# Ledger of designs, part 36: designed miniproteins, single chains, continued (4)

Each design is a single chain, and the fold is of that chain. pLDDT is the mean over its residues in the fold that is shown.

## One batch from the design tools (miniprotein)

Design m13305
Fold by ESMFold2-Fast:
Structure m13305 (fold): chain A 58 residues (1-58)
Amino acid sequence: SDAENIRAGIEQAEKLLETDPAGAAAVAGAARVSAERIGDEELAKRAQELYDEAVAKL
């Protein structure tokens, strides 16, 4: 499902956060856009927070 794919993307971004924050930001950003498209506010918020954390490490 779209929600399962978004959760998988968030998990991938979380794994990249310390070693590849640029990659984490790209994956988290894509997950946010997808979550907003399906109207899942909780997934969108989680992806946005992860994106912001990744960008802060750049």
Scores: mean pLDDT 86

Design m13306
Fold by ESMFold2-Fast:
Structure m13306 (fold): chain A 62 residues (1-62)
Amino acid sequence: MFEEYAKKADEAFKAGDLGTAFEYAGKAMKIGEEQGLDGKEVAEKAYELGYPGAGEIIKSAS
């Protein structure tokens, strides 16, 4: 679930669709918060999964 939202945020970021990127980054953040992670930790998880664009959006949104 988190990986799917991080992937969609990364794909939207690469396409220049910032609105969609922020939407899916927000969904990934909600899942991270439910797991007890802060914004930095959620961004780090996105980088570890290979979605650096999602990680950048998550950091800027938090």
Scores: mean pLDDT 80

Design m13307
Fold by ESMFold2-Fast:
Structure m13307 (fold): chain A 86 residues (1-86)
Amino acid sequence: MEELIKKAEELLEEATKLFQEMVENVKAGKASAEEAKKKAEEVKELILKAAELYEKAGLKELAELLKERAKDALELGEKLAEEAAA
C-alpha cells in the first residue's frame, strides 16, 4: 500500500513539473500549439496513473478528485494551445 502511495506521489510531482514547464514555454513563445497540447495530454496521463494507484491503495475519494483534476489540466492545456496558435 505505502509503495503505491509513494509511486502516485512521484507521478504527481512529475505532472506538476511538466505542467509548469508547459506554461513557461508557452509564455516565452518557445512552445508551439501542438507541443503544448501534447504536454497537456502527458500531464493528464500522469495524473490518471496516480489516481489509479491511489484507488488500488484504497483511497477512492482521492482518486476521484485526481481524475477531475486531470480533466481540468487537459482543458487548461488545450486553452493555452489555442492561445499559442492565435
Scores: mean pLDDT 80

Design m13308
Fold by ESMFold2-Fast:
Structure m13308 (fold): chain A 96 residues (1-96)
Amino acid sequence: SVKEAEELLREGKKALEAGDYEKAAELFEKAARLAPEGSRLRAEALENLGEAYLKQGDYDKAIEAYLEALRNAPDDQKLISELVGHILRTIGDQLD
């Protein structure tokens, strides 16, 4: 399932780059489900899911996905910093 999660993450990133945010979200959600809980792969899939929701204007879903990514982040200070940054920026955008 890890290899399938990696392939779905790659396909989701391509959909995100193409502006197909709905398809990207679906692919990232599937990738997150297949990735092991507490893994860097699951955290990355959930981070990208948050980005796909943010691009759709779904701020609440984006924040939820970023928080879930943070919960799954291993001891990866760079990823933790990126996720905190996403959460703070998304809250700021929601208030503006």
Scores: mean pLDDT 83

Design m13309
Fold by ESMFold2-Fast:
Structure m13309 (fold): chain A 88 residues (1-88)
Amino acid sequence: MERARELINEAKVLALEGAKKLAEQGKYEEADALLETSTKLVEEAERAVEEGDFEKAAEALRKLADALEAAGATEEAKKVREIAEEIA
């Protein structure tokens, strides 16, 4: 439980870093959209962990990695995918 929560928090930090990187490039709309999507997916992953559904938590984090990659945060996306595999 503690490990899974720590991993989700790491994914949350990576999503924030990706959004900040986009904002620094002047991509404010993309950064805002990524923050909104990331917040929902992180909340979904946290809820799944509370319910003991680690497969659902991993699925939410894989969707987060896909969103990061689509936005151009490729390094952050790779790390979130690794976190998803560790939670599953």
Scores: mean pLDDT 84

Design m13310
Fold by ESMFold2-Fast:
Structure m13310 (fold): chain A 68 residues (1-68)
Amino acid sequence: GSLLAQIGLTLRAIGDPRFEVEVVGEDTIVLTARPGGEEALRQLAAELSKDPRFAVQLEGDTLTITLV
């Protein structure tokens, strides 16, 4: 949905040095941890998993967030 795309664009604009951010669709963004960012990515995955509006998939250093 439009909300997740807006969040993805906002994260790219902020330029967090711990993550690479890619908006891969209207309903999906992908975050890839840079070296040393893996713990922050796991914490973000755990926090977002509490929100039923998001489907969250963590695989290694890559977090995929999809709006349900």
Scores: mean pLDDT 76

Design m13311
Fold by ESMFold2-Fast:
Structure m13311 (fold): chain A 67 residues (1-67)
Amino acid sequence: AAEYIARIQQAMEEFDQAAQTESEATLRQALDRGIGELRQLLASTDDPEVQAAAQAAIERLERARAA
């Protein structure tokens, strides 16, 4: 559980750093990569706490991508 939560936090940190780059293309690539990694994590785990955290992170990144 703790290892998966740390991976989710790392993906969110990578998104925050990409947002500081001020390149729309770089930000979009980081969002697409992060969403893909989080979806793979969600498919790989049976822990409901990790699933809820990953789903919330995916929703935040998809909302940012849609804006």
Scores: mean pLDDT 75

Design m13312
Fold by ESMFold2-Fast:
Structure m13312 (fold): chain A 81 residues (1-81)
Amino acid sequence: SYEDILKETERRFLGLYMEALAAARTEEERQAVIALAEDTGKRIKEIVEEAKKNNWSNEELKKKLEEVLRETERRMRELIA
């Protein structure tokens, strides 16, 4: 369901965020991870709102959210490399 997709997205996002925070070696890296997490959270909310307005299918929403999570994981890894 739509709600199940959102809960799974939140679970995966929190996992990525916590992993990146644990791997951060400096305060600068920590702040960069926090900023990226805040931006990602805003993007997810915007996507969900757009999906609701345009009556997206579960499959369309899931695909778009998976793209965002994949990009976020890549960017998190780059910040703490």
Scores: mean pLDDT 87

Design m13313
Fold by ESMFold2-Fast:
Structure m13313 (fold): chain A 58 residues (1-58)
Amino acid sequence: GPLEEALAALEAGDLEAAERALVRLVLQGHTSLAQEVGRLVRAGDLAGAIALLRSALP
């Protein structure tokens, strides 16, 4: 799903793919998670963004 896609994109350093996956997370109702991950990515904190996405996985 978009969460796993966002995580994989960030781990690969593909920020364009990560942004597309975050848009899909918003469309699925995960707005707060997508906004916080997006904020971390824009701040250059990719490690924090990856950690947050991993904590949200089942």
Scores: mean pLDDT 85

Design m13314
Fold by ESMFold2-Fast:
Formats: structure tokens, sequence, C-alpha cells
Structure m13314 (fold): chain A 71 residues (1-71)
């Protein structure tokens, strides 16, 4: 697993940059799906949804939670 997007997501969360955090969680989720790791992909998409919710983007948060639940 690529550690750079994970570290970047955590740093963005600490900085309150939730939109950037969501983008890095998306990269982790997509990479996890490509690796066949549906559990990690779902977890990453839920993290992305939480980041969008904190950024005030409820529509994207709901979309990505739904996608995570379908994995």
Amino acid sequence: MDKEPFLAAKQAEKAGDYETAAEYWEKIGRASEADGNRELAAQSYRKMADAYEKAGNTEKAEEWRKKADEL
C-alpha cells in the first residue's frame, strides 16, 4: 500500500483541510479497490465521506458513504 496518500490525508485532517483530506482518502480507496481489498476501500471511502461532511459538502459525503456500503 502507498503510504504517502495516507500520511497526506492525516496531515490535511490535522490542518483542518478536509477537502484535501477527502482527495487523499479517494486515492487510497481507489488503489485499495484495484488491489482487490474491498474492506480497505470501503473504510477509505467512509473516511472521504467524513472529510466531505466536515468540509460542508453533505451531497458528496452521502454519495461516497453509499458507495462504501455497496462494497
Scores: mean pLDDT 81

Design m13315
Fold by ESMFold2-Fast:
Structure m13315 (fold): chain A 57 residues (1-57)
Amino acid sequence: DEIDKKAEELGKKMKENLTLDEVNELLAKAIEELHKEGLVNSDEAKKKMIEILEEKL
């Protein structure tokens, strides 16, 4: 559940006074890392992480 772990980390940082731009940058980096590791396709990773983050908001 690498996607879930990355999404939870991003959600926590959002609550720690990150700007929306900073959150978007972290999300993009996390998705790219997951794609490079071959864990998921970028589109699926992005969609899942966004859904988890929306639940945390």
Scores: mean pLDDT 66

Design m13316
Fold by ESMFold2-Fast:
Structure m13316 (fold): chain A 62 residues (1-62)
Amino acid sequence: MEAANEAAIEEATALARRTLGEEAARIVREELERLAAEGKDVTDAAIQTGALLLAVGRDLDA
């Protein structure tokens, strides 16, 4: 994984942990790591937003 992708994943995961909690942080990390493995640019705002929305939907579906 490129350093920029790793940094973007860590930043997005930390933001999700601080704002939405640990379960959301886990979902964001897993989704962004999956997209990075597929060759997607995880520094892309739309990709980061998609991962965050996925985490919000899953974490709040109690």
Scores: mean pLDDT 74

Design m13317
Fold by ESMFold2-Fast:
Structure m13317 (fold): chain A 96 residues (1-96)
Amino acid sequence: MALEEARKLVEEAIRHAEKGIEAARSGNYDEAVKHFREAAELFRKAAEVSPDPEVQDAFRTGALLAEEGAKHAESGNYDKAVEAMEAAVRVGRDAL
């Protein structure tokens, strides 16, 4: 149950990350920031409920990368925001 919950949370985080990347590339920057922030929160929640310490560490790394992506987007650096968010997606998928 806890492992399935963690997986669902990180899958949802990845969906938000991908929507944020799409929004950023289309010039919808407010939507990109919102999705990147939601992705970071979902990665943190996945880490909290993960029963495996190694998977928990991966999801924490994903959260930090997603938070960095949100910060870059807030500062108007959307290329770096997308790079950080794509890194967060890779870390999340590799841990699934």
Scores: mean pLDDT 83

Design m13318
Fold by ESMFold2-Fast:
Structure m13318 (fold): chain A 70 residues (1-70)
Amino acid sequence: SPEAQEWLEEGKRAYEAGDYEKAAEHFEKAIKIDPNYSEAWLGLAQALAALGRNDEAARYGRKAVELEEK
């Protein structure tokens, strides 16, 4: 969806700027709109890993992989 894609792009921009908290928030918004958006789950996992939240990052990274394998 265009709305989910917009949040994904905002998340990527925040991640590139080093604002990992903001990136995670934007990726989470993309997921709320499209729960099957594997790229948004991957982005969230990467942002959480950058924040040291490694258990959550691993869980959401697995979700992204599962969605890509369908």
Scores: mean pLDDT 87

Design m13319
Fold by ESMFold2-Fast:
Structure m13319 (fold): chain A 79 residues (1-79)
Amino acid sequence: MMSVEEVAELLSKEPPEKIIKALDAAKEMVEKQKDKLPKEKVEKILKLLEEAKKAIEEGDYESAAKYLLEAEKLIEEAR
């Protein structure tokens, strides 16, 4: 799995608008699959994606990377 530092570096090289669009698409995809995942995990994943979006808007790529990796871990644990 990628480290926080690797994800933060990748995010810093993308336009913030592109990252925000991708996060909005990810939230939509999670909402469409909410019946296939435990409710508690869906709520946590959506919260983490929203926090990542806010971090990107503030230019805090390290916090955004942490939230995205935590969301990915929850998705993997649900499988």
Scores: mean pLDDT 79

Design m13321
Fold by ESMFold2-Fast:
Structure m13321 (fold): chain A 61 residues (1-61)
Amino acid sequence: SMAEAQEALDRAAALAAERGLSDAQVEDVEANLRRWLRSQGLSDAEIEALLAAFRARLAAL
């Protein structure tokens, strides 16, 4: 569901921030999240909205 996807992305963003992942590692995480979100049946618009929120959270570091 959208709520489960949002929860997973929130955890991924927090973990990336806590571990101080490099830009390259964050890009790998984002690519894996995009692939996983597609497998969950989310639309392209939903995926881009969730990834935009993920990027915004990381940009606040």
Scores: mean pLDDT 79

Design m13322
Fold by ESMFold2-Fast:
Structure m13322 (fold): chain A 68 residues (1-68)
Amino acid sequence: SEEEKKRIERRFEELEKLVRLLAKLMGFDSAEVERVSDDEVKVTLVKDGKVLEITAKIDEALPKLRAL
């Protein structure tokens, strides 16, 4: 439904905002969030020329980022 699509989009937008904020607090130079499916994201982090990639369920992305 249209309501379900809007809910999924809102969840993604909120996650992207939180990931960018957390990455900045952790000292990363940049963070990019890509939606790979309705419930999965890929987070690309850059620090000191090193690239790290994390693929996770939307609800697991922030815990995985914090565990770095």
Scores: mean pLDDT 82

Design m13323
Fold by ESMFold2-Fast:
Order: structure tokens, then C-alpha cells, then sequence
Structure m13323 (fold): chain A 59 residues (1-59)
């Protein structure tokens, strides 16, 4: 969705990092979620929300 693309752009995550975040959220990989959140200045809640949105878009 446009909102997912805008959120990814605003957070500074690359397309590959957004896909990695989506897979981490799906797998319950908290370490990867935390690492990506910390790298890009996101809260864990923001990172989980972005990853979940990416999963809904079929990433």
C-alpha cells in the first residue's frame, strides 16, 4: 500500500530491510526486529507495525 511505502521511506529502511523485518515479525524473531528498530531509530512497536503492514502486502 502507499502508506506502507511512505512509512518505509520515512523510517529510512531499504526495501530489503523492510522484507527482512516482515520475515522477522512473522517468525517471532525479536532480535532482528530490535536490531532493525535500533539501526533506524524506531521503537519496537513501530518496527513491529511496519513489519506487520509489509506482511499484509505480501512481502
Amino acid sequence: SVLHEVAAHDSGLSREEVRELARAVAAGDEATVRRLAEKHGLSLEQARSLGRAALEEGV
Scores: mean pLDDT 75

Design m13324
Fold by ESMFold2-Fast:
Structure m13324 (fold): chain A 76 residues (1-76)
Amino acid sequence: EEEAKKLMEEAEKLIKEGDELFDRGDYQTAIEKYEEALNKAREAVEKSTDFDLQVEAAVLEIKAAVGLVTARRKLA
């Protein structure tokens, strides 16, 4: 649980950093931050034994994935 919570905090921070980079038009660096956030959120889901915590981690995974797809579309 402690590991899962730390991974979730890291994922939230990376999503915020990605959003800030995206707003500045730095889509390539935003992609890197969203990819890191996605990996952290996935690890948090795997390490979560509590249903509510697992759902919160899954929501972060979705947020990171949406950011990643949106940023990639700006470069396509």
Scores: mean pLDDT 85

Design m13325
Fold by ESMFold2-Fast:
Structure m13325 (fold): chain A 70 residues (1-70)
Amino acid sequence: MEIVETLEQWIANGELQVGDFLPSAEQLARGFGVSVATANRAIRELEKRGLVERVEGKGTRVTEAAEKLR
């Protein structure tokens, strides 16, 4: 998924730091020109890889495991 690859690249190059929040699914959908469902699938894929986690009421943040991409 292009969204997954792009977000992993942002984490790897330091554009997104550990503890930073991802753009919302709506913002990602708008930016990439995809449906909100597709953006949510990309976020879930990153969660399955352990690179991000959902924080109730705040959004989705980059985990310490993402440091392995650097």
Scores: mean pLDDT 77

Design m13326
Fold by ESMFold2-Fast:
Structure m13326 (fold): chain A 60 residues (1-60)
Amino acid sequence: SKEEKLKELQRKLDLAEQLFPDNEKAKKLAEEARRAAEEGDFKKADEILEELQKYLDELS
């Protein structure tokens, strides 16, 4: 459901913010994903989350 997708997305974004609070790019991507989800564009939100995940993997 939409509510379940939003909760899962919120959880992932919160985790990313906790791990990299001072990372400007990660913060920007997280904000863009939240915006897309709030607008109901879950496909775009998922794509941005994939970009964020790839970026975070590069920092590991």
Scores: mean pLDDT 75

Design m13327
Fold by ESMFold2-Fast:
Structure m13327 (fold): chain A 89 residues (1-89)
Amino acid sequence: STSQRQAIQQQIGQLYQQTVDLLTKAAELNPSLEPLLNEAISKLAASDYDGALEKLREAREEARRQGDEETARLLDEAIRLVKEIQRLS
């Protein structure tokens, strides 16, 4: 139904904004990850969810390598949100 499709599109939009906000915060907390996070945002804007997930996983592993547990936790949440967007799309 039209109402069901509109509700799903609204949910995708909310998840998208939450994801971008988390990635912006992650880049502020750990500027060394900014190139990977900017690539992830660009891929999200293009609806390339697999490409975005690849870049987010690379950034998460780099944060873990650095012992940056706070940024790694934000990236875990961003990965979860992108997977939700992909499932709804």
Scores: mean pLDDT 88

Design m13328
Fold by ESMFold2-Fast:
Structure m13328 (fold): chain A 65 residues (1-65)
Amino acid sequence: DAALAVAYIEYERALTLSSLKNEEVKKELDEKMEELIKRVRAGELSADEAIAEAGRLAREALEKD
């Protein structure tokens, strides 16, 4: 379900962005999450693939911060 995947990605995006302190890391994560959502909406990724990638992007941002 693309709508459920997008809702989850938006939730993880909001939580992660609220936790980050570095403005460049925030911008990079925000742009990557937006691109991921576009790919989900275009049918390029399954819900499971999109959720896994969102988790990977969030973890990478937190590690860089």
Scores: mean pLDDT 85

Design m13329
Fold by ESMFold2-Fast:
Structure m13329 (fold): chain A 67 residues (1-67)
Amino acid sequence: SREAIRQRILDAADAVFSERGPEVSDAVLREIARRAGVSMGTLYYFFPSKEALRRAVAERRAAELEA
């Protein structure tokens, strides 16, 4: 269940970054949490910084290119 929540956040972040660009403002974080269906507290639990979220999205994209 934790992994499923993490993947929902990454799916939402990937979509938002594709639509709005890579800028991680507070408004962008709120939109990611909304689309993922999680609280901001849950978002920060999985990704404690804007850099951690950006890095995780980039790492998942790189892994998809190697598949």
Scores: mean pLDDT 81

Design m13330
Fold by ESMFold2-Fast:
Structure m13330 (fold): chain A 68 residues (1-68)
Amino acid sequence: SAEDYYLQGVALFSQGKYEEAIEQFEKAIRLDPDYHLAYHYLGQAYKLMGNEEKAQEYIDKALELQPK
């Protein structure tokens, strides 16, 4: 499920494995394109990897999709 990929991504992110985490978050958003938490973590991963422009794109998308 999208949640399973998201949780795998979070675990990899917490270990500093940002590229592997990104792969899992991308799988989550392919299954659920409205998964704002996966976009949030994509933004954080890219920021920590030094890609500020891509980080901001994903953070903005996460905020856009935030429910309520």
Scores: mean pLDDT 85

Design m13331
Fold by ESMFold2-Fast:
Structure m13331 (fold): chain A 80 residues (1-80)
Amino acid sequence: EEEEKEEYIKRLELLLDIAKLMGAPQEVIDRLEKYIEEAKNSDVETAKKILEEAGKLVERTLDEQAQRIVDWLKARRAAA
């Protein structure tokens, strides 16, 4: 159980590192840091759920960044 929790925390730390490398917004980085702290203070089942939510947050952030780039390009093209 403790070993499982340690694995989930390690995966959360990897997600945080990936988010930082991707240039994720500070809000996302702050949320991931909170998830790590919550997981450390939670049971194994809660830590697993936090890891799943963190994964979804990173995926949403990637999609949102891609959409913002598309929207910016469309706005520039329309203004020309």
Scores: mean pLDDT 78

Design m13332
Fold by ESMFold2-Fast:
Structure m13332 (fold): chain A 70 residues (1-70)
Amino acid sequence: KEEKEEEARRLMATDPAGRARGQALYSELKAEEYEKEGKDDPEIQQKANSYRLAAKAFRETADRLEAAAA
């Protein structure tokens, strides 16, 4: 996921919509990482779920910002 992590960093360095996109991608990568590490650990799975929710919220924010800029 090195390419996606680099893409997230580039997006976060752009405009507000790009920053939200980058935050969403970063949160998705963190969720996947925790899901791999703690498949049977409820605490780690709860962290993964929190990052999944954060990614969804950031994607919705980015969509809203892009729509407002149109």
Scores: mean pLDDT 76

Design m13333
Fold by ESMFold2-Fast:
Structure m13333 (fold): chain A 71 residues (1-71)
Amino acid sequence: DAVERARRLAAEVLPRLEPLAREAGLTPEQAFALAEAVALRLLEERGDAATVEDVERAARALLEAALAERA
């Protein structure tokens, strides 16, 4: 189940994103939802080849882009 796997990837990535998500003004729940959405997209694109590192990298890029847009 892609949704269940995405939630597991998001849970593993969340602690790594928490400082940047807080800087971006996101709650832990919003940060989790972002990581889950990124994980689902990567699983759709790459299937079982999607890694925790891929999800972390993509989610960090989105958070950095969001911060840049607000500046």
Scores: mean pLDDT 81

Design m13334
Fold by ESMFold2-Fast:
Structure m13334 (fold): chain A 86 residues (1-86)
Amino acid sequence: MEGVEESESYHKVKKELEEALKELEEVIKKSKNVPEELKKEFEEIKKKAKELLEKIKNEPNIPNEELVKEFKEILEKAKELIEKIK
């Protein structure tokens, strides 16, 4: 059951985001006809993911619920972009 008191749930969402970013990079690389606007969206998504990871590194006491929310927001954007490119 998800919703454990510890930070396990954000690690799960983080892994899903890492997989989505990897898929998104491969889709962009394979299609070659991706509009510049979608490439810019990908860079923005990567920037947000990197900023969140740096925030966690510098502020280890951030509530797990806040981290899960932030990672899910970035993950949703990554999945939407994958669908736009495919």
Scores: mean pLDDT 76

Design m13335
Fold by ESMFold2-Fast:
Formats: C-alpha cells, sequence, structure tokens
Structure m13335 (fold): chain A 60 residues (1-60)
C-alpha cells in the first residue's frame, strides 16, 4: 500500500543516515580527530536512529 511504501522510504532514509554517521565516525577515528565525548554522542545518535527503524519495521 501507499502507507507501507512511505514507511519503507523513511526506513531507507534512516539507514542512509546511519551509514553516513558510521562512515564519519570511522574516518574521524582513523585520523585521530575524535574525542571520547564526540564518539559517545555519535554512537548515541546512531542508536536512536536504529530504534526508529525498529519501530518502523513493526508497521511495515
Amino acid sequence: SKEKEELLKRKEQLERDIRRLEEVLRLAKEKGLLSEEDEKAVKEKIEELRKEIERLEKEI
């Protein structure tokens, strides 16, 4: 249905956002530019987005 298609598109966008954050985190670690506070903040944001995906998956 259209509703399921919209939820799927939102899920795909969140998955892209997570991949981008994980890539930024990885590159920052490789360069030694990542503080412990920044690492924690980014990881917490990734977990928030993962939880939102799980909620959307229950509706799909």
Scores: mean pLDDT 83

Design m13336
Fold by ESMFold2-Fast:
Structure m13336 (fold): chain A 87 residues (1-87)
Amino acid sequence: MLLEKAKELLEEARKKAEEGKVEEALELLSEAAELLEKTGTEKAFEAVVTISLGIMSASVYLRQGDREGAAEALVKAAEKALKIIEE
């Protein structure tokens, strides 16, 4: 099921971001958003928006050389997206 795969990707993204593996977390979040977008539900749309904002924030931090800020933004995005889809 697409939703279960997206949830697995979000959990992995959170773990990678907590480990400071920012680039891996970004890839996993992008994949999760793509799967959620295919579900077509309101909650999935809210999760996709949350992920997209987190990726954008992390990208800004990375361009400024702030890898810790980028990692924290990705952890926050993954956790919020998980809460949305687990309701």
Scores: mean pLDDT 86

Design m13337
Fold by ESMFold2-Fast:
Structure m13337 (fold): chain A 70 residues (1-70)
Amino acid sequence: RLREAAELFIKAAEAVLNGDLETARQYVREAARLLSEYQGAPVDEEFMFEAIQRDPEGALANLRAALAAL
């Protein structure tokens, strides 16, 4: 579900900030799968993972705001 996917993306961003890229990749994979199921369309896991790696602080802020709006 959308909330569950957002929570997993938040955990992925936190894992990136902690330097645990393998755990972050696992969370992104699970979040992308749930988001794909919710949307009925595939989500690019690699694009999402790279976006979080480029700006994990910004990703966290945006994801927390989105989750609060749900």
Scores: mean pLDDT 80

Design m13338
Fold by ESMFold2-Fast:
Structure m13338 (fold): chain A 59 residues (1-59)
Amino acid sequence: MSIKELAEEAARAAAEGDEEKARELLLQMANSIPDPQSAAFARLLATLPPEAAARFLSG
């Protein structure tokens, strides 16, 4: 999966209430980001409740 596809899947999982899947996908995305700052941001999103993570990803 591309980073974009991982982010879309994570947002969908969070919206559907699949908290574990959303966190796993966000962590996979973070580990795929070569930029440390962007990776840290993605890991931060993985620590939020799924509702908060979904809001952050959707704007």
Scores: mean pLDDT 69

Design m13339
Fold by ESMFold2-Fast:
Structure m13339 (fold): chain A 66 residues (1-66)
Amino acid sequence: MIEVVASGLNATGATAAALLAIGDGGEARVTGEDPIEVVASGLSEEGARAVRAAAESSGGTARITG
């Protein structure tokens, strides 16, 4: 299954990434406060791209694994 680790997020970016992961039928785990990290799991290829785009638009970085 595809996983995305998104790092360096603000609250808006973390919320967007988590909601996109859940909307794709996956799971999201949010850790930290500033910066925030989101680990999104059980994603489709399209869902992984959406989470990555949300993280990057928030000024963070994202790594796709699996």
Scores: mean pLDDT 82

Design m13340
Fold by ESMFold2-Fast:
Structure m13340 (fold): chain A 97 residues (1-97)
Amino acid sequence: MKEEVIEILKKAGEKMGLDEDTINRIVERVKAFLEGKELPLDELRETARLLGDIIQKAINEKIFSDEELEKLIELYHRLVDAYHEAVRAETGGRPLR
């Protein structure tokens, strides 16, 4: 699963005209996230946004199978959930508690 998702991301990023450095950054962030490493809030937000754009383009271009799209959508949901949890953790530090 992990290796498949990374290859799909590289292929989609190239078709979207993203530069190699941008593709490599997204790949590294996704690998770190899938390995259970904590990502900074801004990196989670940026990665989720870029993945959302990739999914939309993949649907429009019909570049991937339904199974490949399902894997990207699953990853997107995991990133969005992690982002919401990170936001919740930051707001939980308010002066009252």
Scores: mean pLDDT 74

Design m13341
Fold by ESMFold2-Fast:
Structure m13341 (fold): chain A 80 residues (1-80)
Amino acid sequence: MLSLAQMKAAIGDIIEQIAASEDEELQEHFIESIAALVRQAPTREDGEELVKYAEEKMEELNLPEDLREKILAAMEEALK
């Protein structure tokens, strides 16, 4: 099982790949990968921390609003 720090690093790397990609199908695959990592979080608190980290990373990379909303929606659904 990945540590919380490793999960944050993985999510950050995936968000960078989404930001660099123009392929919508590949972006959807990466978004599902982020959701899968959130589902694997040891606790709900850890999952919420991953969502917060993703929000900070998306702001840092100036991601388009539509991509940010898609990623956040997938992560929020994964927390349920």
Scores: mean pLDDT 81

Design m13342
Fold by ESMFold2-Fast:
Parts: sequence; C-alpha cells; structure tokens
Structure m13342 (fold): chain A 60 residues (1-60)
Amino acid sequence: SDEEALNAMADYLVKELNYDPEQARQVAEEVKGKTLEELTRVPRVGPATAQKILEIQEKY
C-alpha cells in the first residue's frame, strides 16, 4: 500500500510537474502527511497542486 502510494505520487510528479524521477521519489516521501499549507512550500507546488496531492493521498 505505502509502496504503491509512493509510486503513484512519484509518477504524478514526473508527468505533471516535470520532476526528475529521483527527485520525484524523494518529494513523494517528503509530502506524505503534510498539510495543505506545508505542501505549498514544496518546490513547484502551488495551492492547486497541493490539493491534487491530498486527493492522491486520500486514495491510498
């Protein structure tokens, strides 16, 4: 479950935000459990992207 969630998040970051695959995996781990406000402090993550990240996390 956690591995699948991390892979799904990393895939989203690569495809939608153009992260490098290695960076995307690190960011996927970093965003786990963050609030909306904390997510907006992550590079390339604005309010709309932060909301999308929360939606992805809710599925797992």
Scores: mean pLDDT 78

Design m13343
Fold by ESMFold2-Fast:
Structure m13343 (fold): chain A 57 residues (1-57)
Amino acid sequence: SAEELAKEYEEALLSGDEERAEEIQRIAVRSLLAGDPSTARAVSEAARRAREILAKK
């Protein structure tokens, strides 16, 4: 679940799908408020990887 959402988030960022990225961020926040920070952490790491790919540096 968290791993799948992180993968979709990375794909959304790479394709410029801001709506999907925002939706996944809301899911991560909701999960965090329910006591599970795993999704939020996985999504944050996916965002970092996507930025590195987009920077091509």
Scores: mean pLDDT 79

